# Designed miniproteins, single chains, continued (4): the designs that were tried, part 82

Each design is a single chain, and the fold is of that chain. pLDDT is the mean over its residues in the fold that is shown.

## One batch from the design tools (miniprotein)

Design m14827
Fold by ESMFold2-Fast:
Structure m14827 (fold): chain A 59 residues (1-59)
Amino acid sequence: MEEAEALVAELPADKRTILLVAIREHPEVLSHLPAHFEEIKAITDLEELIAFIRELIAA
């Protein structure tokens, strides 16, 4: 949990809000954050980020 919290804190406010909401609704997203953090960080479009998180939830 602390590792995921530190990663989320590095993101801009918009991305941080999307990830925190996703984690609250789907806690399994936390297990995917360390492996996919660079991809999440690189995504500049919020709609693309939401789509990416949906793929993680579906996995």
Scores: mean pLDDT 74

Design m14828
Fold by ESMFold2-Fast:
Structure m14828 (fold): chain A 81 residues (1-81)
Amino acid sequence: SDAKKKEAEQRIEELKERLREAIREAKTLEEVDEIDALLAMEEHVLLTEYRDDPDLVEKIREVSRELRELIRERREELRRE
């Protein structure tokens, strides 16, 4: 239903914001690696739960791709220190 889809979209957006903040606050490469592992786990859970909704699957993939890019950028910043 539309309401269930909106709830799912909100859950995905909340995950995105939570992990974006965690990436920004990470001070070590080890902390970034832990966030990367958490993202992989959360992505798997969401893809499993919403596997039959192609729009939600695509949104999950897009959010995961954006977060992986932020993880790469944060690793590069920390490696320069």
Scores: mean pLDDT 87

Design m14829
Fold by ESMFold2-Fast:
Structure m14829 (fold): chain A 70 residues (1-70)
Amino acid sequence: APLSAPPPPMERMESEEEAGARAQAYVLAGYSPEEVEEMLIKAGTPEEVARKAVRGAEELRKRLEREGAL
């Protein structure tokens, strides 16, 4: 859109909440947990936070599959 400004330059590393949201989006898009963890780490997320986010996203995906929502 002509009024859409580009985002400002990178200010800070990803927070735990941002990592969690990204992990959910990628896992639900069909990426493997290992790929998602690597993507988060490359984006500046600490390894421990990335692993926790991916684990939560994988658990969510398994629950949605079990309930027939995916």
Scores: mean pLDDT 71

Design m14830
Fold by ESMFold2-Fast:
Structure m14830 (fold): chain A 92 residues (1-92)
Amino acid sequence: SAAATAAALDEALALLGEAEEAARKGDLQTASRLVREAARVARESGHPVAEATAEVLDEAARKIEASTDPFEAVQLIAEGAAAVREARERVL
């Protein structure tokens, strides 16, 4: 349902908020793990647009895993959050 998909995307946004906090503390391992968990939640939502959003989040996690810069990680997480918010608007 649209409501169930929106709830899953809201959960993904909450995980991305936790990822941002981890990145700001310099914990890029926790940040990338939380972004990957957000991707899983988005993929499991059962909406086609959420699968594309999960791919964006997986790419962000890969870039964070390759990065040593917490500032870059925060920017990648913000871009992922924007994609999740756009997906939520498309489901509503």
Scores: mean pLDDT 87

Design m14831
Fold by ESMFold2-Fast:
Structure m14831 (fold): chain A 84 residues (1-84)
Amino acid sequence: LADEVVRATAAGDAEAHQEALERLIAELKAAGASDEEIKILEAELMAETARALAEKARAAGDEESAAEYEKLAEEYEKKLEELK
């Protein structure tokens, strides 16, 4: 599920990314996850997505975009530390 969200984002398919994320959140809510747990998971997925985009940009030779995505991932990782 998380891997599916990352793949959709890396492919540039915003609709597929949104649908995969909403599906994951709905399943977690059905399993009894709290709003706090869902918020933490969203931040984790955003950090992983940014890391995947950074690697894709680096593989394409776009070091500028890769650096920007790495910064974004670090920001979400810091937010996760504050939420935990």
Scores: mean pLDDT 71

Design m14832
Fold by ESMFold2-Fast:
Structure m14832 (fold): chain A 74 residues (1-74)
Amino acid sequence: SLEDSQLLAEAIRLLFDEGDEAAAQALIDSLSGPHQPLAQAILDDLRKNRAQYQQDLERARAELAEELARLLAA
């Protein structure tokens, strides 16, 4: 139904945009039914892209560590 499509779109957005798998999983679980396989495929695709933004997070941590070291040296 149209409502199912909107809920799936929101779950995809939560997973991909915010990386909040717990919130997305809860929404997918509430959908339980014919759209489950599609939502699962999207979750699998998100996992492949996780490596990319995890690398981005490591870069941000390195920058923060550099800044902290500079502040502590002052």
Scores: mean pLDDT 68

Design m14833
Fold by ESMFold2-Fast:
Structure m14833 (fold): chain A 80 residues (1-80)
Amino acid sequence: MSEAEKRKLRAELIKKTTEAVNLIMELSKILDDETVNEYAAKLVKLVNEFMRAIEEGDEEAALQSMKDLEALIEELKAIL
């Protein structure tokens, strides 16, 4: 994976993480603290996996982590 590809993936990571955080913040108004904390923990795990894949230059792992993060965002949107 090139440095240009890594920069592009880091930009996507920041964008998707911001979207997910905003959705969890909105859900915190209607869901109980335990459920909100579970989604926050899942987001942290996915962000760490994505970041690790980018740093290691594992393109397949980075793309899979992006899909997992996008799936979480769609799950959060479906609850709202």
Scores: mean pLDDT 85

Design m14834
Fold by ESMFold2-Fast:
Structure m14834 (fold): chain A 89 residues (1-89)
Amino acid sequence: GTSLSDAEIQALVDRAVALLEEYLKSKGVTPSKKFFDAFRRALLQEARRDPAAVERLIEALEKKDEFTIESALEVFAPFFPEEYEKFKK
């Protein structure tokens, strides 16, 4: 069975958050700590259910696949309307 440890899940989520921060900075956006804390919590929940989904997000961020990144962020838009509006502008 392909079950990751909690430490491996945490490392995967930490990598995704770091890559998202760099991607948003490259777009001239500086998100709040509140945004990243909430995004990290959501990714931890998803990584425990399907770690491959977080790995796909990491690949999209590394490839700068804007469509996949924007689609992922849109899912979280209702929780961070102010930060999401800054990204969409």
Scores: mean pLDDT 73

Design m14835
Fold by ESMFold2-Fast:
Structure m14835 (fold): chain A 60 residues (1-60)
Amino acid sequence: AKPTSVELEVDEEKRRVKVTITYSDGSTKTFEFEAEDEFDYEVARALALMLVGLAKSIQS
């Protein structure tokens, strides 16, 4: 199945980053991680943005 939508949710207070991918068959996959400190949170957020970009690039 192909990705049809990608959603990014960030919670800066809890230092959580969540990426949800919805596929053409109606299934979803969620990738979630929680950072221990501010620097780790910035790295995690950058990685999540990269994942979102990659997921969107395969929608064609």
Scores: mean pLDDT 73

Design m14836
Fold by ESMFold2-Fast:
Structure m14836 (fold): chain A 59 residues (1-59)
Amino acid sequence: NRAEVLAEAQAYFKSKGQNPTQDFLNEAVDLVIRERPSALENDEQFHQLLEMLWKASQP
């Protein structure tokens, strides 16, 4: 369920003290679902991909 994945990503960033935009969260979640769906079955891999995407989005 995309909504559950989105909520999990938002909770992860909140736990790290990060405040991503809703646009970033939607794009990151959609990218993981499309390109790396296996990562959704592994919290460590999912969180690692979210961190990589977050760092790439920073100026």
Scores: mean pLDDT 83

Design m14837
Fold by ESMFold2-Fast:
Structure m14837 (fold): chain A 86 residues (1-86)
Amino acid sequence: GGTGFGSIRDKVQEMIANGVTELEMEAGPGGPLTQGALPAARAGVKVKVTPVSDDDIPLVQKEVDNINKMLKEEGTEGGLKELLQF
């Protein structure tokens, strides 16, 4: 939604609507993974996450693990659990 620059969430939703099956994104911990990678993975898109900085790797990995746990707890089966890996 909005005019000018869409949020990362809006861009991901547009890509899903256009039939994108694979998505690569650069992310730090928190907002980008929650707003971009999580809705894409819920829609069945294979998401490859690259940390913005090597210093962020442990925090990004923890967030990926948390998202994969959420997907599993929501009843998302096997494949989606592994789509949020480096």
Scores: mean pLDDT 63

Design m14838
Fold by ESMFold2-Fast:
Structure m14838 (fold): chain A 77 residues (1-77)
Amino acid sequence: MISKEELEDEVAAAMARMIRGVGLSAFKQTGDIKVLEETKELLRKLAERAEKEGLKKAAEEARREVEELEKLIKEAE
């Protein structure tokens, strides 16, 4: 059975994916690079919190999403 900590890690990882999806969708509708920058900042904070709490999967997922958003921002500039 999944532990409480493993469940929290899975939920946080899913949240990271959702945050990226929403931010990317909003950017496609508005063309506003600030939306991507704000989404990246939110994911960076999520990664830091996940690391402090020992949520390894969530931290890895959030960091990966931050890296992909940084690439998109550089390409859009």
Scores: mean pLDDT 82

Design m14839
Fold by ESMFold2-Fast:
Structure m14839 (fold): chain A 80 residues (1-80)
Amino acid sequence: SEEQLYALVQALAEEVGRLTDEAVRDALGVFVGALIEAHQQGLSLDEAVAVAKEVLKATFPPDVAAKAIAIVDKLLKQVQ
């Protein structure tokens, strides 16, 4: 739902505030942007997350993308 999407965005913003790894922080910022754009195009939360994960994999080195995706997956369990 839209409420679940905004809850995930808030959780990601709070996590970014605690991270010291600048590359992972940048990756989560890109993820949030891609997530919101996909949602605005009418995608469900699951579809928007899948698209945003692919943007991370295309944009960042594999280790950075994997760390960012692990944080996203952890926070998704708190929203769903």
Scores: mean pLDDT 85

Design m14840
Fold by ESMFold2-Fast:
Structure m14840 (fold): chain A 74 residues (1-74)
Amino acid sequence: SELEEAIAAAELVLEDPEAALPVVERLAKRSTDPGLRAALETLAAMIRAGAPRRSLDAMAGILIHELRRRQAEL
């Protein structure tokens, strides 16, 4: 599902942001959910800009939490 793919991409950001970038960008372009698209676009922009690891971890962590919450409500 789109939520599972987005969670996996955000988890990859926690492990390897550079490897995650093309996955996050591709999911952002395919997303039909404007909120999810905006979050993924923000995360991709942060990775491209070389944001501090703690900032990437915080953003990815928030996204994982929100997406898991949405998944649990299905």
Scores: mean pLDDT 86

Design m14841
Fold by ESMFold2-Fast:
Structure m14841 (fold): chain A 73 residues (1-73)
Amino acid sequence: DFVDDLRDALDQNVSRLVAQGRIDDAIAYLQSLIEMVQRERDLARSAGDTAMVAELDRLIEWARARLAELKAA
């Protein structure tokens, strides 16, 4: 699944920044990702691509959960 593969790659990028002690960079990365994916979701909705909207909503949910986790640290 493209979105699952994408999520894994994004999580690896976040985990790398965290491992380097770059927590603020990891937070900024996730915030930028959420904004970008929200725009893509709006475009998919306008195109009537309901399946893509659902996949992008799951990606946003993951990114928000990860962001909350990092902010709590």
Scores: mean pLDDT 85

Design m14842
Fold by ESMFold2-Fast:
Structure m14842 (fold): chain A 94 residues (1-94)
Amino acid sequence: FKKEAEEVIKEAEEKAKEAEETGKKANEVGDMKLGGELESMAARLRDLAEKLRESLKSENAQESSERAVKALKEAIKEADKLIEEAEKAIKEAE
C-alpha cells in the first residue's frame, strides 16, 4: 500500500505542475477565469498529496489513509479533464 500511496502522491505533484503550466497559457490568451481554476486545481492536488503524505507517518494509518488515496485519485481525474478542456479552449483562442 505505501508504494501505491507514494506513486499517487508523485502523480498528483506532476499533475499539479501540468495544471499550473496550462493555467499560465490560459492567462496568456486572456482567459483569467480558466487560469484561476487551473491554479486552484494545482493547489488542491498539492494539499491532498500533503494530507496523504502525513497520513502515511502513522504506524497503522495505511488503512485509514485509503480514503485519502481515493480522494487524491479522484482529484487527479478532475485535473485531467480540466486540463484537456483548457487545452481545447486555449487552442480555440489562438
Scores: mean pLDDT 79

Design m14843
Fold by ESMFold2-Fast:
Structure m14843 (fold): chain A 55 residues (1-55)
Amino acid sequence: LQQQVRDSYREMQRHSQLRLEYERRGDEVGAQRHQQLRDEHLQRLQQLSEQLSRS
């Protein structure tokens, strides 16, 4: 579980960085896609954190 939390956190940060890169290029579609992926990993991270708190 802890490794999955780390992996989800890294993926979230990676997609956040890619979103900014696509925004700089004016690629709104690419930016939106990476924002959605970032949000999916954030949601997964929250669920994994909840599982860790349950022992």
Scores: mean pLDDT 78

Design m14844
Fold by ESMFold2-Fast:
Structure m14844 (fold): chain A 96 residues (1-96)
Amino acid sequence: MSIFEKQLERLYEEALRTGDFRAVVERIVALTFIYLQIMKTFKFPKEEIEKIVKLALETLDRLEAESTNPEDRAVIRQAKEDIEELYKLALKELEK
C-alpha cells in the first residue's frame, strides 16, 4: 500500500467509526488536491496521476455504498465531481 492508499483507508475507517461522512469526504477531496499539486510540481507521469484519482474515487464509491442517508450521498457525489474536475485541470496543465 502507498502512503496515499493508507491515508484514504484511515479516512474510510474514520467515516465508519464516527458516522461523519461529510467531514471525511471533504478531507478526501483536500488530500487528493494536495497529492495532485505535489505530483504536478514534480512532473509525475499521467499514469501515476490517474492512479491517485482512481484510488480517491474508489474510496468515495465505498463510502457511498455505506451511506445511509441522501444528504451523505449528495456530498459524496459532489466530491466525485470535484475530484474529476481536479483531474481534468491536471491533464490540461500537463498539455501546456
Scores: mean pLDDT 84

Design m14845
Fold by ESMFold2-Fast:
Structure m14845 (fold): chain A 82 residues (1-82)
Amino acid sequence: MEEEREKVKKEFEEALRNRSGPKIDEYLAKLKELGDEKTVKLLENNREIAERIVDATFEALGIPRDATNEELAKAIREILEK
């Protein structure tokens, strides 16, 4: 269980690095299948929040919207982890 969740999280981080919205949806589905319903429900019921987190991250860190995928992935991960 935990090992599978860790693998999915790494794939999610890679999807963020590649700025792939469809991949993020696929990884959320995997998290739901693995029983991480808390995270899935938060994002599904508040998908608008996920988009606002991206916008807020760009504003708070002064990162332009065309910033590198690496910078975006790190910033989002830090916010979601907190």
Scores: mean pLDDT 56

Design m14846
Fold by ESMFold2-Fast:
Structure m14846 (fold): chain A 57 residues (1-57)
Amino acid sequence: ADAAAGGRAGREAARAAGLGDLGQGSGHMVKWEAGEAGHDAEAAARAGVEGGLRSGD
């Protein structure tokens, strides 16, 4: 449950970050999306993995 909740929250955050950037879309934002949105997705995924690892005990 905790691991599943953590993973879901991480994926939701990554998805929201990506979709949010796409919604703002413009020339300068396109480059920012490619770098920062990907970084946010990685951070959110990592948070989900950490939650899973802790609950895996």
Scores: mean pLDDT 51

Design m14847
Fold by ESMFold2-Fast:
Structure m14847 (fold): chain A 73 residues (1-73)
Amino acid sequence: MSATRLTAYSIRFIGYQLEGDVEGAKKVLEELANDPRLSDEEKITMLENFLKSTDDPEIQKLLEELLAEIKKK
């Protein structure tokens, strides 16, 4: 478990969403999904929480794709 890393991802994601930076938000999600220091359970929980909090269709699509990839493993 890495509470500090999860908090950093949350802050960056929220920051990009507040700025309307969809590409920045997507980059944060890709980094989170590919972080070898996070468990699959931590990744799934965080990505599901982001999916519940966003209304941007591009971000929602990426979140669903990343969740599907992690759940296949």
Scores: mean pLDDT 81

Design m14848
Fold by ESMFold2-Fast:
Structure m14848 (fold): chain A 85 residues (1-85)
Amino acid sequence: SFSLDIIGTGTADINDIIKNVVDPIIKTVEDNGGTAGYTQLAPQIIRVFGTVKGDVEKVKKEILEIANTNAPKVQAKAGELKVDL
């Protein structure tokens, strides 16, 4: 199992975070045979959770790449999304 907290910047739209970070992470987990979902813990904090299957180390790397590169581009210079695994 995994749990990942995605923290938006003060200017980030939560719906953009869901579309550009959360949904791609869930898709990556599901495409590898796992299951994932999310819950909103605070106005700018979303927890993604689930079970990773297949090549776990590869899936972890892909999740980190999504968090670091697929964050809303409009917010990229205002701050970064923080990801704790």
Scores: mean pLDDT 69

Design m14849
Fold by ESMFold2-Fast:
Structure m14849 (fold): chain A 75 residues (1-75)
Amino acid sequence: SKEEVEKELKEVEKELAELEKQVDKSNRNFQAGLKAIRNSLELARISIERGDVATAERYIENARKLLEAMKEQLK
């Protein structure tokens, strides 16, 4: 549902904000990763605004995969 997708988007945005606190701003590779996650979340938001819930869900899933990969790099 649209409400579930909006909730998921908000949860991933929170996780991204927490990850940003752990990342050195001078590290170019990590900054590129954060930008990729932000871009996927922005496309998800645009898709929700356009009523395309299925496309929004795909962008949120992509953002989650990128975020998990980045967390692994910080271990």
Scores: mean pLDDT 84

Design m14850
Fold by ESMFold2-Fast:
Structure m14850 (fold): chain A 80 residues (1-80)
Amino acid sequence: MAAALAKVDELWEQYRAGKISVDEFIEEVLALMDTLSLEDVQRLVAHVVARVEADPRLSEEERARIATALVEHLLAQEAA
């Protein structure tokens, strides 16, 4: 988990610096989720949600896009 959380932190900094788009950030996070156990996915999702909630400069559209993508993917993994 430490490596996956560190990668999320790196991706978040790149996204907030404008080096990657919100769609690229989502795609990379979803790819990480596919490599993890369900328990570790839940921890990673909680970490991303905390980052989103802590950032007052995120638009409502960016918040909705990230939240929707993570929830949809998590539900699909729990159903599998």
Scores: mean pLDDT 80

Design m14851
Fold by ESMFold2-Fast:
Structure m14851 (fold): chain A 81 residues (1-81)
Amino acid sequence: SEKLREEAEKKIKEAEEALKQGDFEKAEKYALEAAELALELLNLGDYESAAELAERIADIYEKLGKFEAAKSLREGAEELR
């Protein structure tokens, strides 16, 4: 769904902006919301969008120090390609 992808990209941008401002709690909340939207895209069969979003969210989680979550998302994205 184009709408789900648009919402997920919006959440990723909000998380990236929060990271730049040092608001790690806000960045984590938006990254989690983006991950939920990426999972919805996966369930709809949009594997390419889900994989791209998962990689971008993994970069955010890595910057937040959430290395296990980042690794899980990258491995999931790799399996979808």
Scores: mean pLDDT 85

Design m14852
Fold by ESMFold2-Fast:
Order: C-alpha cells, then structure tokens, then sequence
Structure m14852 (fold): chain A 71 residues (1-71)
C-alpha cells in the first residue's frame, strides 16, 4: 500500500543515522496506531535490518530484527 511504501522509504533513507531505540519505538507505534498491519510492519522491519547491515549499522539491524520478532 502507499502508506507502507512511504514508511519503508523513510526508514531506509534515515536508517544510517537512526538510534536502535527510536527505530523500535517508531515501528511499534505504527502498528499501535493502525498505520500499517503487523504483517506489513514485520516486512518493513526485516527490510530495514538488511539495509542497516549494508550501511554498517549492526546495532540498528539487531533492533529491527528483534522488533520484527515481537510483532
């Protein structure tokens, strides 16, 4: 969906400078507010984790994967 695509693009664009805690809170808040489904949030988190690894941010990648598991 358009909302999912926009959220994913924003997270990917900012992942290099994002804190692990901020990423976790943001993704969980999207599910809580109903902005994305749990399935969509999990897919976004997994995509963000892969991009964070490419950018040398293993801390963010770990937070994203852990967030995906909690959803």
Amino acid sequence: SDATDIVEAVLIATVENMSPDDLREFILSLVEKGSVTPEQARAIAERVAREAERLGRPDVARAARETAREI
Scores: mean pLDDT 79

Design m14853
Fold by ESMFold2-Fast:
Structure m14853 (fold): chain A 82 residues (1-82)
Amino acid sequence: AVLGLQQAIDYAKGAIEAIKNGDIERAIKLAETALRLARGMGVTEAAEYIEKAIEILRNGGSKEEAIEYLKKAIEILESRLA
């Protein structure tokens, strides 16, 4: 459980870095992995924020908004490590 949470956090952080580097394809792949991990652990609220970020990235929307949704997901996942 703890290892899966850390992996989901690391993939979501990786997605943010990929967005900042302009690598949207990589960002989507990393976010999709974070999404699968969040869903597998039943962290539904984090999964919903990651889904919103992926939708924005796929539609060529605001990179800043996608980063904010990924940050919200990370905060929720990190709260489960406490």
Scores: mean pLDDT 88

Design m14854
Fold by ESMFold2-Fast:
Parts: sequence; C-alpha cells; structure tokens
Structure m14854 (fold): chain A 116 residues (1-116)
Amino acid sequence: MNDEIVEEIVKLAREIANSKDPEKVEQLAAKAKELLDKIKSLTDEQAYKLIESIRLMTRGIMNSDDMRAAEAQLDLAEYLTDHIKKLSDNPKIILEAEIELGIARIVYGVKKVIGE
C-alpha cells in the first residue's frame, strides 16, 4: 500500500542523510526513486512525509564531505518535489515542497563553490 512505500522512502532518506559513502548514497537514492515511481496517488499526510524527505536531503548535503553524494541527494530532492507536484492538488503542499527544494539547491550551490 502507499503508506508502506512512503514509510520506506522516509527510512531510505534518513539512511541517505546519515551515509558518508557516495556509492551507497547513489544506490539508496536509486531505490527511493524506484519506490516513488510506484506511487500513483498521494494524501496530504503522505505528501508531508515526502517533504520531510526533502529536508533530510538538505541535511545530507550540508553534512556531506563528497560532492558526488551531495549531487545524488539533490537529484533525489528534485525527484521527490516533482512527484509531489504531479500527485498533489494542494497549493500549500506544492509551495512547501518548492521552498524545501530551493533550500536544498542553495546549500548544494554553496558547497559546490567551496569545493572548487
């Protein structure tokens, strides 16, 4: 059911945010995307859990020592946001998802400049 898939995505997002291995981050992010593709509808409660997963990606980017991991985390944040925008008709939820993605992009951009 969608609740079990959403809960698994949140668990993967927590593991991704706490992982220091860029290869593991990429593998977990790919698994999260496959699970997202199985979701064909979202309740508001499920959408807020996916927004929490976007915030976890921002945390992962901030704590990452590797730009490869940070890039995979940003890519997952974008994928989460796109799915929320496609499946939610709630403009407040869509706005909150876009704000959280905007924060993730800012943090990634700062890290990329410092890493150069």
Scores: mean pLDDT 88

Design m14855
Fold by ESMFold2-Fast:
Structure m14855 (fold): chain A 81 residues (1-81)
Amino acid sequence: QIAQLQAQAQQAQAGLQQGQANLKRSQELYDKAREEEKKNPKYREKAEAMKGATEGLKQGVDEQQAYYDELQAQLDALQAA
């Protein structure tokens, strides 16, 4: 059903937008931690931890994007048929 796929795509888009916002904020915190590391190498561990957290969020966003793209492709195929 096209209507169900549209609803799923809208929910996936909302989740993707939230994930992207969380990723952006994590990247900002990581950039700040890297600036602290540049001034004092003892902050390297904090910067690396924030890098790991940001990479995890990026993976989640990539998975959400793939899911949204799949739903959109299914919608396009059904509307073209």
Scores: mean pLDDT 84

Design m14856
Fold by ESMFold2-Fast:
Structure m14856 (fold): chain A 91 residues (1-91)
Amino acid sequence: SLMDLLRVATALGGLETAKRMIESGALAAAKETVRAAGELAVDLLEEQGRLELAEEVRRLTERALRAIDAGDKAAAIAEIERIEELLKEFA
């Protein structure tokens, strides 16, 4: 549906913004942005009955947040890119 496509686009936009925040060292802002985008993606996938994919996105989101907390920018970006690829394949 149009709303589902908009929610996917919103989640992807949030993840792209978070990667730029991480690169610039704005880690606190990046953390909140990743959390919000991840929650939006998980909610959408659960609503669409994609429970296995929702759980994978949840796990990758948690890993990205832990990497941000550790200051590991490369690991955080890698986990975010995995979420982006899964969402692009879903769309």
Scores: mean pLDDT 89

Design m14857
Fold by ESMFold2-Fast:
Structure m14857 (fold): chain A 71 residues (1-71)
Amino acid sequence: MSMTEIVEKLREAIKKGDKEKILEYSKKLGKLLREQGLPEDQLEEAAKVIATRLGVPEEWREEFVEAFVEG
């Protein structure tokens, strides 16, 4: 699955309020960035930026970042 495809699916999950899918795609996106050699400090920062830009609900942002970093 491409980076673009994951981001599009994540946007749709956020629009639908599907927490399970939001966390699933967060984990997949984090895994791809880690496999491409992104450092741990940048993974956490990227997760926070993505959550803010895509409008992840505030109550799910901590879990989103955790799933992203652990992917």
Scores: mean pLDDT 83

Design m14858
Fold by ESMFold2-Fast:
Structure m14858 (fold): chain A 98 residues (1-98)
Amino acid sequence: EEELRQKISEARAELIAAAKAGNIPAMGDATIRLMELYVELAKENPEKAEELLKQVKDISDTVAKAARDAGHDDVAARIEQASKKYIEELKKIAEEAK
């Protein structure tokens, strides 16, 4: 969906802006939103689930590490918890898509 792709682009821009500002809580919020939008995109486009699964793993690992390095263990934990849920959903979508 065009609207969903626009929301993903906006969430990516929010993540980049938060990273440039050193705003770790905002990076966490943007990352979780981006992962949720990727799951929604995969539900509408199951053939993309495998690609989106890789992106969720890459972004969640990167931002969680940045949060821990900055002393925001609570933000890292929120990202890790959300990523486990979304990774599980994406794996199921990818498997059912054949």
Scores: mean pLDDT 85

Design m14859
Fold by ESMFold2-Fast:
Structure m14859 (fold): chain A 91 residues (1-91)
Amino acid sequence: NILLEIFKQYIPELSPEVEELLRRLDGLLDEYIEAVKAGDRERAIELLEEIIRLLEQIRQELRKNGQLTPEAEAFLQGLIERAREELEKLK
């Protein structure tokens, strides 16, 4: 899980809850790629909206745990913005 490895560089002791959210995010990204390859625009939109919600949930969980470093916040914000840009292209 590349996202888990990246986040562990910013936050070496991730909570089990955050690790589970990051694993779920990785799975949703794989599903999104497959939906795009299949030309399933409706499924791609649904998955991208779920990805954005999950990224926001990860941010909130990190904030609650006192683990939301400036670097982790900047990285998450960048992912959220990129996901929103992709969503606009599909709509």
Scores: mean pLDDT 82

Design m14860
Fold by ESMFold2-Fast:
Structure m14860 (fold): chain A 68 residues (1-68)
Amino acid sequence: SAEQKRIQKAIDFLKTFDPSKTVTELLADRSNPNRSALGAILKEFEVPKELYDKPVQEVVDWLEKTYG
């Protein structure tokens, strides 16, 4: 479905970030041209704010559990 394609694209995009960094650290990195796209994905899929202090891999896991 279109929803499955969108979630997979979001997951693939999130996997391009440094897995050792938290979501908050990635959003604060002004040198990263992809930080605005990260913010857009977090808003589109209504990612819980408690995951923002966690590594980006936990967002991937949450997206797969919630929408996959």
Scores: mean pLDDT 83

Design m14861
Fold by ESMFold2-Fast:
Order: sequence, then C-alpha cells, then structure tokens
Structure m14861 (fold): chain A 73 residues (1-73)
Amino acid sequence: KVSVGEEFLASLQASGDKLDAEYKALEQKYQDVEQNGSAEDAHMAKSALDNQKRRLTLYQAELQNHKNMLSRR
C-alpha cells in the first residue's frame, strides 16, 4: 500500500542526492591524496571512490526504473 507515488519517488531522489554528495566528497579526497599523499593512499582512496561510484550508478538505475514504473499510463 503506497499512499503517494510522488512522495516515494521524492524520497528516493533525496537518498540519491546524498549518495552523490558522498561520491563528490570521496572524489575531492582522492584528488587531495593523489597530489599530496603516497601512492598507496591514492590507491586506497581511488578504490573507495570506485566502489561509491558503482553504488551510485546502481542506485540511479533503480531510481530511473521506479520513475518509469510510476510514469506509465
């Protein structure tokens, strides 16, 4: 039982925005480490960034699927 599909979609969008913000924070940290840190630290930061990017991409795909389902007539 879903009360409002738009409300559900807005909630998913907000969660997606949070994941995007986390990704951008990791990207900035990776750039800082790449310029001023060791190669090992840069590798670890890039691994974390790549993992977050995959999570964000999967979430965006699921969000788009929900949008398509809710917009069908």
Scores: mean pLDDT 76

Design m14862
Fold by ESMFold2-Fast:
Structure m14862 (fold): chain A 85 residues (1-85)
Amino acid sequence: MIIRKSSLGENEVAVIRLSEPVEVTGTEIPPLLRQAILDNTNANDGEKLRIVKVGENKYAVFSGKFDVSTIPDSFEDLGTFTLKL
């Protein structure tokens, strides 16, 4: 997947694999996943992101405007989060 050095576009997705498991609870992005998003995208503070767990320690990150109805039911939709720097 091509990761662009621009804010994540409405139809763009970043697929991120983490070195260790993270717990995604509430409305905050875990620090390890947040850092991986910052390292792999040009996302800005306060940006709305949709996060979907697609495998063991593997996450798909979308714009908060992405149409989630296209995501397979076998993937775990974790919801929409606000990126905080």
Scores: mean pLDDT 68

